# Ledger of designs, part 89: designed miniproteins, single chains, continued (5)

Each design is a single chain, and the fold is of that chain. pLDDT is the mean over its residues in the fold that is shown.

## One batch from the design tools (miniprotein)

Design m19088
Fold by ESMFold2-Fast:
Structure m19088 (fold): chain A 85 residues (1-85)
Amino acid sequence: MVPEGVEEVTLTLISPDRIITITAPKSLIESYMRLLGLPAPTASETTVEVTPEQAETLAELLNLDMNKDMVHEGPIGIVKVTKRK
């Protein structure tokens, strides 16, 4: 059965040069935040300012191209990367 009521969280990471938005199950978002040394999300939508180094670490883990605007949809969620002005 498809689990109805799986809690999804939207995490928005803001660095000086880009924005990374991840929509995924809460447990997965909590794992990413622990890896980056950030506190666990307390709401379904969480916005955090991060260093360029933290954004690069996440991009490497998720195999993201940080030089392009992109959307990646997969079985674990949706990842969107947007270059800042």
Scores: mean pLDDT 68

Design m19089
Fold by ESMFold2-Fast:
Structure m19089 (fold): chain A 80 residues (1-80)
Amino acid sequence: MTKEEEFDRYVRELVEKLKEAAQKALKDPNGPSPEEIQKLYEKFLEEIDKIREEARKTGDFDSAKQRLEEVAKKAIEELK
């Protein structure tokens, strides 16, 4: 598996985790509103796509992976 293929798999798994977190947040009546959850979800997907595109241009998948981990942590915190 190439570094790019490994990175793409990691991104796909991260997006699925983010989707699950958003769905869980939607089921919490004391959590953020559905509209707020949707906006946060879209914002984080855009950040992930930007990091993915930059990684493909630079070939720096290791730095991109670290940035994606930061985005995921922030997303989970904001979706609470």
Scores: mean pLDDT 80

Design m19090
Fold by ESMFold2-Fast:
Structure m19090 (fold): chain A 107 residues (1-107)
Amino acid sequence: SLIEEIEKAAKELLKVVDEAVRLTGDPRVAQLAEQFKKEAERLLKVLRDPNATVEEIKEEAQRFLDAANELLTALREAGVPDDLLRKISELVNKIYELVQKIIEEKE
């Protein structure tokens, strides 16, 4: 299912984020990663809820994307290798595209 594919991508994404954060040793980056993980879990929770509205899914997807972009900016500034930044960005985009398919299915 689309939800199972999103959950698999999210698990891989969180693993890559943990790897990138460990390379920085930066407390600011760690704080942004914790916020990102909270927004990712909120998105997964709303996707698992069969009663969630399209509006609720769109709101959590936007919060997820915003937190991801803030984290990516901080990781780049902390000197994380481009290969890890690219992998994080690709997984974020994959999750976002799959969420858009769920939105289309509910509309």
Scores: mean pLDDT 89

Design m19091
Fold by ESMFold2-Fast:
Structure m19091 (fold): chain A 56 residues (1-56)
Amino acid sequence: SSTERQLQQELQDTQAMYDRFLARLSKTLSPEQLAAVREALDHELQSLQQQLQEQA
């Protein structure tokens, strides 16, 4: 379905956006701070992936 394809694309785009955000932050944050932000963003992505899996 087009809806499932759209949601999958949005998840991929969100992942890419988070990766770019973390890359920019790596220039200003300490490794410890960067790791904490990465873990928080990863948790959000896992929650979104879980919700998509439940709809499959």
Scores: mean pLDDT 78

Design m19092
Fold by ESMFold2-Fast:
Structure m19092 (fold): chain A 82 residues (1-82)
Amino acid sequence: GREEAIRHLRQAAADLTAAGPGKEVDEALRHVAEAIRSLKRGDVEAAIEHLQRALEYLDKAGPGPEIDAAKAHLQRALEALR
């Protein structure tokens, strides 16, 4: 549900912060923050769109342990909203 998705989104944000600054990481963090705001407003469709955008930016960032962990948490957030 929504609370589970928000927990996963917060963990993804922590993982991305640990990955360090970068254009793609910064964009993904922005979309993660917007997904959390959308869920708090009850706008699940907007949250899913922001989640998908965050995943697209992380694909561009390339592989890394923190990026891979963040992607896993974003996927769990999407599953919690289905």
Scores: mean pLDDT 88

Design m19093
Fold by ESMFold2-Fast:
Structure m19093 (fold): chain A 98 residues (1-98)
Amino acid sequence: SKKEKIELLRKLAEESRRDAERMRERAEELERRYEELKKKAEELEELAKKDPKYKPEAEKARKEAREALSGRIGAEVGAAGNEAFAEILEEKARKLEE
């Protein structure tokens, strides 16, 4: 029925918004991780300029920092996509209500 379709669209929109919230929380976690790894990489890169033995650890820290930044961007894009999808579902439900 029309009522069942409206209820389903609203439920899917709510689920999509909850997914977006989780992705936003993950993005914040990855931002904190990025800042910590970036600082570690910078400190190790300075040590590597004076002593080449630190070069592998510096390279690893920089790689991990880049991966955290990439993960953060992915989570932000995922959140925006889920928010946009929820808005589409909410608008479809609204139009069905006349």
Scores: mean pLDDT 91

Design m19094
Fold by ESMFold2-Fast:
Structure m19094 (fold): chain A 85 residues (1-85)
Amino acid sequence: SEGIKEVEKVIARGVLKAYMDLLDMKKQGASEEEMRAYMEKVAAEMEKEIRELGKKYNLSKETVDKAIENFRFSLEEILNLILEE
């Protein structure tokens, strides 16, 4: 499905960008609260983009909701990785 491929691409780019931005924020001395606020903003923007792609490509609600859930999970894993190192 072309729609699923587009969702996967935007998630992959979003995950990479979030990792790089959070790593830079940590290097600049950002607090965990500031990093979590950034994550919530990124998650909200990605949710909107995934839902718009879901409408464009007629993806099921289940597929869209799972993609959003997976992205939020990836953000939490990235933050945990960055906070550990």
Scores: mean pLDDT 89

Design m19095
Fold by ESMFold2-Fast:
Structure m19095 (fold): chain A 99 residues (1-99)
Amino acid sequence: SMEEQLAEQLAELSRRAQELIKKAAEDPEAAEQAVEALQRLSELVRQSSPENAEQAYERLLELQKLLGELAEKLDAESALKISEALNAALSEAQAQLKE
């Protein structure tokens, strides 16, 4: 179904964002790709059921924790851009949970 496809896409984008955030410490290009993945995740969350948005919210909180753990290894610009994209995605997920 479309809901099952959306859930799978959200899971895949979350995994991709996690890998890219980890790589961003060694590769600035990975930081830009992480922002793109988080922006796409935000777009899909906006279209999601509350159940899919809740799962996405939990995954985004895990990514926020990961970013915090890696913050000292990231350059300031990369850390800021990823943080802004992640906070935007978290806000979209929270908005869907309240609908």
Scores: mean pLDDT 85

Design m19096
Fold by ESMFold2-Fast:
Structure m19096 (fold): chain A 80 residues (1-80)
Amino acid sequence: DEEVRRFREELLKTINPMFRPILQRTFDDALASGKMTPEELKVMMTARVLKIKNANDGVSTAEALFTISPQDLEEAKKLL
């Protein structure tokens, strides 16, 4: 639990500050749900941050903020 919260905080520092409030809310909601394991939470958080960092325009950025595919999760899992 504490490990996942620290991982989230460090991950949020790597993105543009304008996206932090939306992502922080998404991550906090996932943490509060208790439905995901620590490993699943790290994968999901990593996938969203990578997708945002790789976005090249407003449409891609909006998709990164609100959508995660199984392929995005698999890619993030390989990096952990």
Scores: mean pLDDT 75

Design m19097
Fold by ESMFold2-Fast:
Structure m19097 (fold): chain A 76 residues (1-76)
Amino acid sequence: MEEVKKAAEEIEKEVDRLLQAGAPADTVLDYARGKAELLRKYAEENITDPEELEQAKKIIDETLSRVEERVRAAAA
């Protein structure tokens, strides 16, 4: 669980860095979605507790939603 939280925070931090560097919205979204998919696979393979796995998926989904909102705001 802590690894998932840490990785989700790192995705948001890297998204902020990419946006500040002037990366295109599509590039930033592709990065975030790719990392989110890898993190979901990691969680499914490494988290054996069903309740903890659901919590991990929720964290990943909420992180991706915040990233998509930030990218849309930056692109406007």
Scores: mean pLDDT 82

Design m19098
Fold by ESMFold2-Fast:
Structure m19098 (fold): chain A 94 residues (1-94)
Amino acid sequence: SHMSHQRSLELAREIAERIEKAWAETLAKHFGVEDPEALLATFEELSREGRRDLIRTFWELVVKADKGEITPEQAREELVEALRKAGLDPERLR
């Protein structure tokens, strides 16, 4: 297993990057945003800052959009409003 250790670390990094990209694309689809990387960066920032309230709101909107209860555009507007109420700059999502 010694010779495969470096390969396993490289694969783990590639898998992590692909998972992040897939999450960004999923979030962009459910929020109707053209820049999935900006949305992912916002999600990662909220997670790092321990903003569990906003992370929960994020996932609740994803679930509602996925079920067809709201449109992606409506989910985006509700997310923007939640960020504004929290004192965060929503321009990052435009």
Scores: mean pLDDT 73

Design m19099
Fold by ESMFold2-Fast:
Structure m19099 (fold): chain A 98 residues (1-98)
Amino acid sequence: LEKAKELVLEGLKLGSEGAKYLHDGDYKKAVELLREGSKKFEEAAKLAKKKNPKMSEYAKKASEYLQKAADYVEKGDIKEAQRHLAKAGEYGAKALEE
């Protein structure tokens, strides 16, 4: 579970960096970082699945929201991207509490 927590922390860091680039108007870099963060949360969810199902569920939700945030950035819906990014951070934080 320690490795799963490390991956959740990496996902949160990548999400935060993506948010920074989104704020700076670098949408291409934001999408890249958000999709990498989604991957980290997905890996965390897979690792946690057997020993901590709640952590796995929250990490999976964080991955899904981060991927949707990236999709909204690509569509130019920055407001919706920010809402999904906030949800990804919320679920990532919940995964760490498990």
Scores: mean pLDDT 89

Design m19100
Fold by ESMFold2-Fast:
Structure m19100 (fold): chain A 58 residues (1-58)
Amino acid sequence: SSKVLLEVGEELEESGRRFEEAGRKGTPEDGEVLLRHGRLMREAGRRLREEARRLEEE
């Protein structure tokens, strides 16, 4: 359902933010990996929320 997509999207965006925060605190090597994956998670979450909105408009 659209509600599940919205909830999963919100969780991915929050997890992405946490990865980015951890990346800023860690070693440079770990930080680059965490920042990259955090950004990808936030993008995926945003896209899922957009899809949820489209399904609600059907």
Scores: mean pLDDT 83

Design m19101
Fold by ESMFold2-Fast:
Parts: C-alpha cells; structure tokens; sequence
Structure m19101 (fold): chain A 98 residues (1-98)
C-alpha cells in the first residue's frame, strides 16, 4: 500500500472526529476537553500538510481515543459511531504505511 492512500484515510478520519467533537460540544462535554481534542486535530492536519503522515496518524489516534471516551461517558451514540469508524480508518492508514 502507499502513502497517498494513508493520507486520504487520515483526512477522512479527521472529518469524522471533527464531526464527533461538534456533537460532544452540543451535548455539553467539558469545554477544556473539547479544545484539547480540537488542538490534536489541528496538529494532525498540520502534519498532513507537511507530508508527515505518521505524525498525523499519531495525533489523530490520540484525538479519537479521547473522543470515544467522552462520547461513551455522555452516552452520545452518534459520536461513538463516528469515533469507532475513525479508529478503523486510522488502523487501515497505519497498515498502508507499513
């Protein structure tokens, strides 16, 4: 597999996690935690722009894990679904990077 496929998977996972964070914010999740997750997403996006797909995977996995934990705590089923889908895409991207 190749780096372009990995980058596209990471971008898609980033979109899903951004959507999940918006749902968590509307559900009343802690603003400090929401901002921390958004910062991780921003760092992942910057890494992708720089061509550092491996670093983007690392930051986005951390963001996804935090989203999944918060989503389960607040019981937001849609956010849980988005985070689980994002995790699968991240795992596939990591595999494509070899």
Amino acid sequence: EDRQKAAELVREAGRLISQAVDLLEKAGADPETVEEIRELIRKARQALIAGDVETAVKYLREATDKVLEVAKQVGNTEAIKLAEEARKLIDEAESALK
Scores: mean pLDDT 86

Design m19102
Fold by ESMFold2-Fast:
Structure m19102 (fold): chain A 63 residues (1-63)
Amino acid sequence: MAAPSKEQQEGLKNALRELLTEIMEDPEVVTEWIKNKDYTSLAQALEARGMTSLADILRALEE
């Protein structure tokens, strides 16, 4: 996948924040990961739930 633009990165982060808040039991933990830009932890959590495409996008944002 090609690296997303800055606008796409911000939009994706906001969409993922809302999605992960719905999926995760502890939304505060997800919010902390997003605040700290810990996309590795977010990607691992998404992969554990079978959301591998979103995990790959987050890894691309980290690198």
Scores: mean pLDDT 66

Design m19103
Fold by ESMFold2-Fast:
Structure m19103 (fold): chain A 81 residues (1-81)
Amino acid sequence: LEEGAKRAAEEAASLTEELLREETKDLSPEELLEHARNLREYARKVAEKLKKEGKEELAERVLEAVERAAELLERVAREKE
């Protein structure tokens, strides 16, 4: 069951990457990198708020999830070059 959850997460990440490539096919690599940067900055603000509320573990999870999304955008940008 826990193994199925990990598999589903990996499959969802792969599917998200494909959908992102399809929807962003008309975007330049520069635009994709800008979106990745904006995501990271927004995540830092959210994490800072969560840390002030004593939810440090949740803040770390938010930073990790957004970092993975930003890395997907950067990978799509690199593949377009």
Scores: mean pLDDT 73

Design m19104
Fold by ESMFold2-Fast:
Parts: structure tokens; C-alpha cells; sequence
Structure m19104 (fold): chain A 69 residues (1-69)
């Protein structure tokens, strides 16, 4: 699954990626860094957001996450 692939690529748990789906509104790079609890650097969080963000606006909605995962 896409969740498992992203989890392996970034060295995070699938539970972490599912936790992103619980955030209300848009996800920013800062949100991903904070929610990773130190597991992702800012650069890694930027890459993750870029891979999921289809519109290139620098943020990710729950809908974009559900489509990517």
C-alpha cells in the first residue's frame, strides 16, 4: 500500500502517517515536523509534503493525504 511505501521511504511508522489524517484543516511542513516528534528533519518533512501535495501550494489537505495513502 502507499502508506507502507511512504513509511519505509521516510523511516516512520504507518501509525504516524495515519495520525496526519486526524489533523483538522491543512498540513504544513511545521505540522509534519511537530507530529513526527523528532523522527523527521525539516528537509524530510518538506520532501514528504512535496510528494503528497498535488497542487504545489506547500500545504496538504486531508483529502490529498487520503488520495496519496
Amino acid sequence: SAIATLAQLFGVSEAFLRSLLRKKGRLTVEDVVALSRGQLSRGQAEQLVRLIDKDGDGTVTREELEEAL
Scores: mean pLDDT 76

Design m19105
Fold by ESMFold2-Fast:
Order: structure tokens, then sequence, then C-alpha cells
Structure m19105 (fold): chain A 71 residues (1-71)
């Protein structure tokens, strides 16, 4: 997929892929607003599947989970 290719290219160059950053920040904002981490993670994965952006949804969900564990 184009998304998976763009994500892999960004990672290979040591750059942040902007859509992953955006979805991760949206997820963290939802947690700050009182949503459960597990619900936010599930929603990001499901959104990725629905939009045909499964790798993006998965990477954002992983980032949200990692950040939540540090708080």
Amino acid sequence: SEEARALAEAEARGLAYQPVVQWTNEGLDAIDAGEKVEDVVKRLIERGEEEGREELGRKAAEAVRAHAELQ
C-alpha cells in the first residue's frame, strides 16, 4: 500500500511520518479528555482498517500505548 511504503521510507530516513504523529496526538488528546487507553487504541486500529490505512492505525496505536505507559 502507499501508506505502508511512505511509512517505511520515513522510518528508513529517520524521519517522523506526519500522519502517524497526527493520529498519535489525537489519541493522546482523547486520553487526556478521560477516555480509556484501550478504547483509544482499539479505535485507532479500527479507523486504520476502515480507511485502508491499517499500518498507520497500528503505528499510532503503538505510540499511544507507549506514551500512556510512561505517565
Scores: mean pLDDT 79

Design m19106
Fold by ESMFold2-Fast:
Structure m19106 (fold): chain A 91 residues (1-91)
Amino acid sequence: SSALLEERRKLAPVHRELLADAEGQERYFEILLEALLEEGVITEEEKRELLAAPEAEREARLAEIEAKMTDEQLERIMEIIAEKLREMAEE
């Protein structure tokens, strides 16, 4: 299973207006992909492919990506996601 997708469950109580519903799942996934792109973990093409992918393929591909990441990269991704959610919550 994808640890980065599971992280949404920890963030949802803090950002309930952004993450609590089914729309929030897609919003979280978009933010996650933006963070992965900013850290250089994925390409723009891979981001586009993942956005179009069904849920099962998204989970499997993210698990493969995570398996190749360092702990330092995971921490950076988590911080980018947290910052993006803070910015959106201030709207």
Scores: mean pLDDT 79

Design m19107
Fold by ESMFold2-Fast:
Structure m19107 (fold): chain A 88 residues (1-88)
Amino acid sequence: SMMAQREATEKRVEQILEEMKEKIKQYPELAEKFREEAFNEITDLISEETGVGKEAAREMAQQKLLEYVKREEDENKKMTSLIALLKA
């Protein structure tokens, strides 16, 4: 079904983003390269799986990366606040 294909695509996008995160954590000096690689992989995946044009797929990939970064920053901020509260 189209819904199952969409869920599979979203799971693959999350996997690419998690792999990017681990690579950046290990080699922060290569962060820009890893973000570019993840962006290209997500763009190709979206274009192939959904049939949208490359330009539209790039915009969708950018949105997914921005949402992921924001989610990670929010979680890190929440954890830092909780740790500070527990140490007080």
Scores: mean pLDDT 76

Design m19108
Fold by ESMFold2-Fast:
Structure m19108 (fold): chain A 86 residues (1-86)
Amino acid sequence: LVEKIEEAEKKIVEALKENGYEQNVPGARALFREVKELVEAGRTEEAAERLRKVAEQLRRAFMDAKGQEAAKKIAEEYEKLADEIE
């Protein structure tokens, strides 16, 4: 499970950097630390809910075409990880 969290973090960080959102990388890393702590505490449902809420917020954002594509890909990675944890 931790391996899947680390893989998702790598993919999301890469997507942020590739789309010019390097400034959002620290926030993403903080979220993944929180998710990892919840999983280690056996609170997997809370970890999944946290990831899904972040994905929902990204999908609600108004962005240009490039930003919308990046947000969609990042949201899908968060949702995929949430499904794998739950």
Scores: mean pLDDT 76

Design m19109
Fold by ESMFold2-Fast:
Structure m19109 (fold): chain A 80 residues (1-80)
Amino acid sequence: TQAKIKELLEQAKKLEEQAKAAFKQAQDLFLQAAKLKNKGTPEDIQQAEELEKQASDLSDQANSLLNQARKLREEAEKLL
C-alpha cells in the first residue's frame, strides 16, 4: 500500500499544480479584460467580456481540480 499512497499523493500534487496554473491564467485574463474596458471601444468591451468568461471558467476548473486533489489526499490518509 506504500506504492498506492505515493501514487495518490503524486496525483494530488499534479492537480494542485494545475489548479495554481489555472488561477494564474484567470488572474491574467481578468487584468487584460480590465485594460480593454478602460479603452472603451465596443470591440474592446466585447473582447473583455469574452476574457472575463474565460477567466471565470478557468477559476471554476481550478476549484474542481483542488476538490479532486483534496479527495485523493483524504484517500491516501485512510490507507495509513
Scores: mean pLDDT 89

Design m19110
Fold by ESMFold2-Fast:
Structure m19110 (fold): chain A 90 residues (1-90)
Amino acid sequence: SSELKELEELIDEEIAKMDAFVAEYAPRLSPELRAQLLALHEETKARLEEILEKAKKGEISVEEALKEAQKVREEFVAGVDAILEQQRAA
């Protein structure tokens, strides 16, 4: 459906934005905080890909998938903020 295609494009765009952010910021972090950012990034991408797959299989609606993706995004931002605060406090 057109809604599924739009969801896929939104998820792909968000993953691309996260990839760009991590590529820029990971080299600026200590090795321990870099490992935390990379782990958070990998977990977040896997969660977004799982949400998209559930929507494609009809296990959740596109509306439910968008809400879950927003929550995953908010958790990623909170995790990034915590890592950056640890870097500033060091």
Scores: mean pLDDT 88

Design m19111
Fold by ESMFold2-Fast:
Structure m19111 (fold): chain A 85 residues (1-85)
Amino acid sequence: ASAREKQLLSAFEQALKELGEKTGYKFEIVDVQISGDVLTATVRIEVDGKEELVPAVGLESPEGEFTLAIHTPRFGTLTARLKLP
């Protein structure tokens, strides 16, 4: 994997961890695909013992921030942002 792909994956993992800490939800990465500067993933979310598989997208903003967005049918859109190194 390229240095860029490793950077995006690391940022995605950190954003997901921070989102879990803020929401109290459990997140598990099921699958990850990186194409150019876009990361797409399938994430397992657990709330009150119930599981969903949901799509997630990670991308770099013009400000050099990594944005993670997860859209869930039950809980709406969840987002996390962190500054890329």
Scores: mean pLDDT 77

Design m19112
Fold by ESMFold2-Fast:
Structure m19112 (fold): chain A 60 residues (1-60)
Amino acid sequence: DLEEMLRRLRQMLEEAARLQADLDATLAEGKAAIAAGASVEDVLAKIKERWAEAVRRARQ
């Protein structure tokens, strides 16, 4: 029980690191899109959707 729980906690930390990397990439893409003339509102909506999907995937 405890050993398995600690292993799951380590997996959660690894998932958090992957989520951070994905968010960083999404922010960089959003910055480039804004520089190219994309709407800030549309970029923020995409970031929110990406974040929600990442959280949803981590829960599955």
Scores: mean pLDDT 78

Design m19113
Fold by ESMFold2-Fast:
Structure m19113 (fold): chain A 74 residues (1-74)
Amino acid sequence: SMEKERIKDQLLADMTRAFYDMLKAGASEEEIQKLEEEYKKKMQKLGFSKDEADKIIKTAKALAEGALAASAER
């Protein structure tokens, strides 16, 4: 339980940074989708369900988009 939560938090942070860097660099939608698919497969191998993986990836992407938008306003 605690180990799974730690892994989740680490993956969320890593994915948020990765999506942020890609979005900031102007990566294509196809490149972003490829990264999402790679993380989904990796998370499923680590014991996360498809639904759990989808939610964490969506959260990471939303956090990255929010951070990028905030940076653009300043």
Scores: mean pLDDT 84

Design m19114
Fold by ESMFold2-Fast:
Structure m19114 (fold): chain A 104 residues (1-104)
Amino acid sequence: GPLPGWEEYSEEERERLAEAQKAAREWVERRVTEEGLPRALAAARAAIILGLLYLRGEFDVEVLRERLETWTLEQLLEELERTLNISEEEREAIRAAAEELLAA
């Protein structure tokens, strides 16, 4: 189904979001097939980055591609803390969950 608030976006913003979603899927397939990254981990990282960009109203596919290639787990956690205004306790819980997912 469409993302929450989909109806409030312009046609251009919806097209940019669709392009970003396609780029995220292509990144997941590349990381799985070329680098042997576990699919669940690749998909989770792509979903979190896409979600952060969605929450910020940023639908630039080149920004998404750059963040998918360059953001480390630590940078991703820092951006989650900044965007969602999570507590230090919540950040540590997310870190622990991400490390367990990375180990699986």
Scores: mean pLDDT 67

Design m19115
Fold by ESMFold2-Fast:
Structure m19115 (fold): chain A 90 residues (1-90)
Amino acid sequence: KEEGRKKAEEGLEAAEKAKDQKEAKEAGDKAAEGGVLAAKESTGLGTLRGTGGAIAGIGGQFLAEKGGDPKVAAETARGGAESALRGAEL
């Protein structure tokens, strides 16, 4: 049950520390994993928030990978990680 929360926390920490595209991509990857795990471990609103976190995490990873603004990619990953954490709490 706590795997989604732990991974989302790692994603949030990584997003806050991200200074370049590589670090933003890693934060997005962790946020996406946290979101998927939170969605699988939860029901109802928790699953919805976990799914949202996974989508946002993937979006942050995609933005970083395609040469987008690393700041925007990191902020997207952070939002994904926060959504995943909220999903894991429900």
Scores: mean pLDDT 77

Design m19116
Fold by ESMFold2-Fast:
Structure m19116 (fold): chain A 92 residues (1-92)
Amino acid sequence: STAPYDEEQALALARQADSGAAPEVVEAMIAEGEEAIALLRPLLEPAEIERAREVGRRVEARAREAGLSPAAARLAGLLAEVSELLRAIAAK
């Protein structure tokens, strides 16, 4: 039931969390995203990991430019990075 998100979906989810979720819920989502990255990273090649990290940095920057809170921008980047890692695994 959890499909990888594209960049626009990651931004939309982070915007929704920024406007509607309590700060502690956003921090929990960030922690879950960081845990997912740690679990997925050992399954992938360095080039695949770096590409996912670059996508995450780009989406976080876009979220900051769009005026999202720092926590929501971090969440947007993490959702995009996790989704890219999941796509790389699915391609194997």
Scores: mean pLDDT 84

Design m19117
Fold by ESMFold2-Fast:
Structure m19117 (fold): chain A 55 residues (1-55)
Amino acid sequence: ELAALAARVKEAMDEAVQYIKTYRATGNEEDQLKAIEAMKRSAEAYRALQAARRA
């Protein structure tokens, strides 16, 4: 369970980095919104991992 949550955090962070790179290349508002959403997903995954560790 913890290993699966840690893998989800890494995957979400890698996706966020990719969307940030795309936004930096294009400057488009749509790409900026996608990057922000990916960053929020990675933060949520990290909080879920922290909650599981405390349980």
Scores: mean pLDDT 81

Design m19118
Fold by ESMFold2-Fast:
Structure m19118 (fold): chain A 69 residues (1-69)
Amino acid sequence: MKALEEEIEKLKEKLKAGPLPEEELELLYALSALLVLLKNKKYEEAEALIENLPEWIQKKIKELLEKSK
């Protein structure tokens, strides 16, 4: 989860500096929702969330979760 939290913080810092591109804003919302589900041990809901995201976001999430193990 540390890599996931670090990515969220990076996106939040960019948002403080100015408006995010739509793609980065979508990523921020997806990662934030995923983190909440994982912290609440809602693993089935987390998997469903990931499966319904655009392919590029799914790949990014997989990379971040692998680095967080």
Scores: mean pLDDT 80

Design m19119
Fold by ESMFold2-Fast:
Structure m19119 (fold): chain A 64 residues (1-64)
Amino acid sequence: SSIVQQVQQLIDQAFAAFKAGDFETARQLFDQAEDLAATDPQAQQLFDRQVAQLQPEVSAYQAS
């Protein structure tokens, strides 16, 4: 499988953990996605786009 697909899966898993209230697992998975994305330009573009889309959810959590 491509690195792009692996990064997408890690982000999906991280967000699922975040929604479940497992912030430690979410952080670990997100860090893994960021590290993997840094190895491939297409994966980095995907990561940046996903972060931008998820930012409102994170901001809502921080405001709560």
Scores: mean pLDDT 79

Design m19120
Fold by ESMFold2-Fast:
Structure m19120 (fold): chain A 74 residues (1-74)
Amino acid sequence: MSAAEQAERSARAGEAAARAGDGAGAKTNYFEAMSLAPEDPEAARRAAERTAEAARKAGHESGYQGALRYMEKA
């Protein structure tokens, strides 16, 4: 599986977890997407943004702003 495919899978799983109210699952998939940055920074960033935005809309904001700032520097 390519890094881009893995990032897309993480984004979809994170979005689904956020909609279900599973903040821990959304957070896990957010960081999994970010971990792909060394292989495909663009795909990782896009997936992380999608998951973070879904989690924020679902009310799971804790830590995501710090993670986004870190991702922008990576």
Scores: mean pLDDT 68

Design m19121
Fold by ESMFold2-Fast:
Structure m19121 (fold): chain A 78 residues (1-78)
Amino acid sequence: SEREEAREALREAGLAEEEQEVVIEIVEMIRAGADPAEVYARIDRALAEGKLRQDLADGLRAAVEARARAAAERAAVE
């Protein structure tokens, strides 16, 4: 499954099991089109719980912002 393939890739990248689950959950939220504010809240919670390192959190936030920008740019041409 896509989830299992993602988990294996993160494990090979040296992420702890808890970090793997958090990253997969956040990526699934982004792919499902969750509200950016909800995704940010999930990232902040994981950081507060020590289940996500700062560099990964920064990358995930950048992905959310890029997706939101692309959606806004598409809306602006309509």
Scores: mean pLDDT 77

Design m19122
Fold by ESMFold2-Fast:
Structure m19122 (fold): chain A 94 residues (1-94)
Amino acid sequence: MKVKITITAKRTFPSEEEAEKAAKEIEKDLEELKKRLLESDLAEKVEYKIEVKGKTVTVTITIITKEENAELAIEEVKKLLKAHGFEITEIKVE
């Protein structure tokens, strides 16, 4: 069975310039994560969205994978988000 995982995370920075810089840095790591998950067959589809509103960066990651791979995919995403100091606000599995 395939599942759709949506993870939302946020971080507020001291300045808009720091938020924009952080958004670019996390985009690079998200692109590498996407490639790794697809190449290792841990995900069938990976998409992400990065929004900068003032000093706040919001990251939304959507993964389509097999139910058996869901926990591993979630843990890889959590590891990346925590490494960048983001707080995970929501995890949905559908």
Scores: mean pLDDT 88

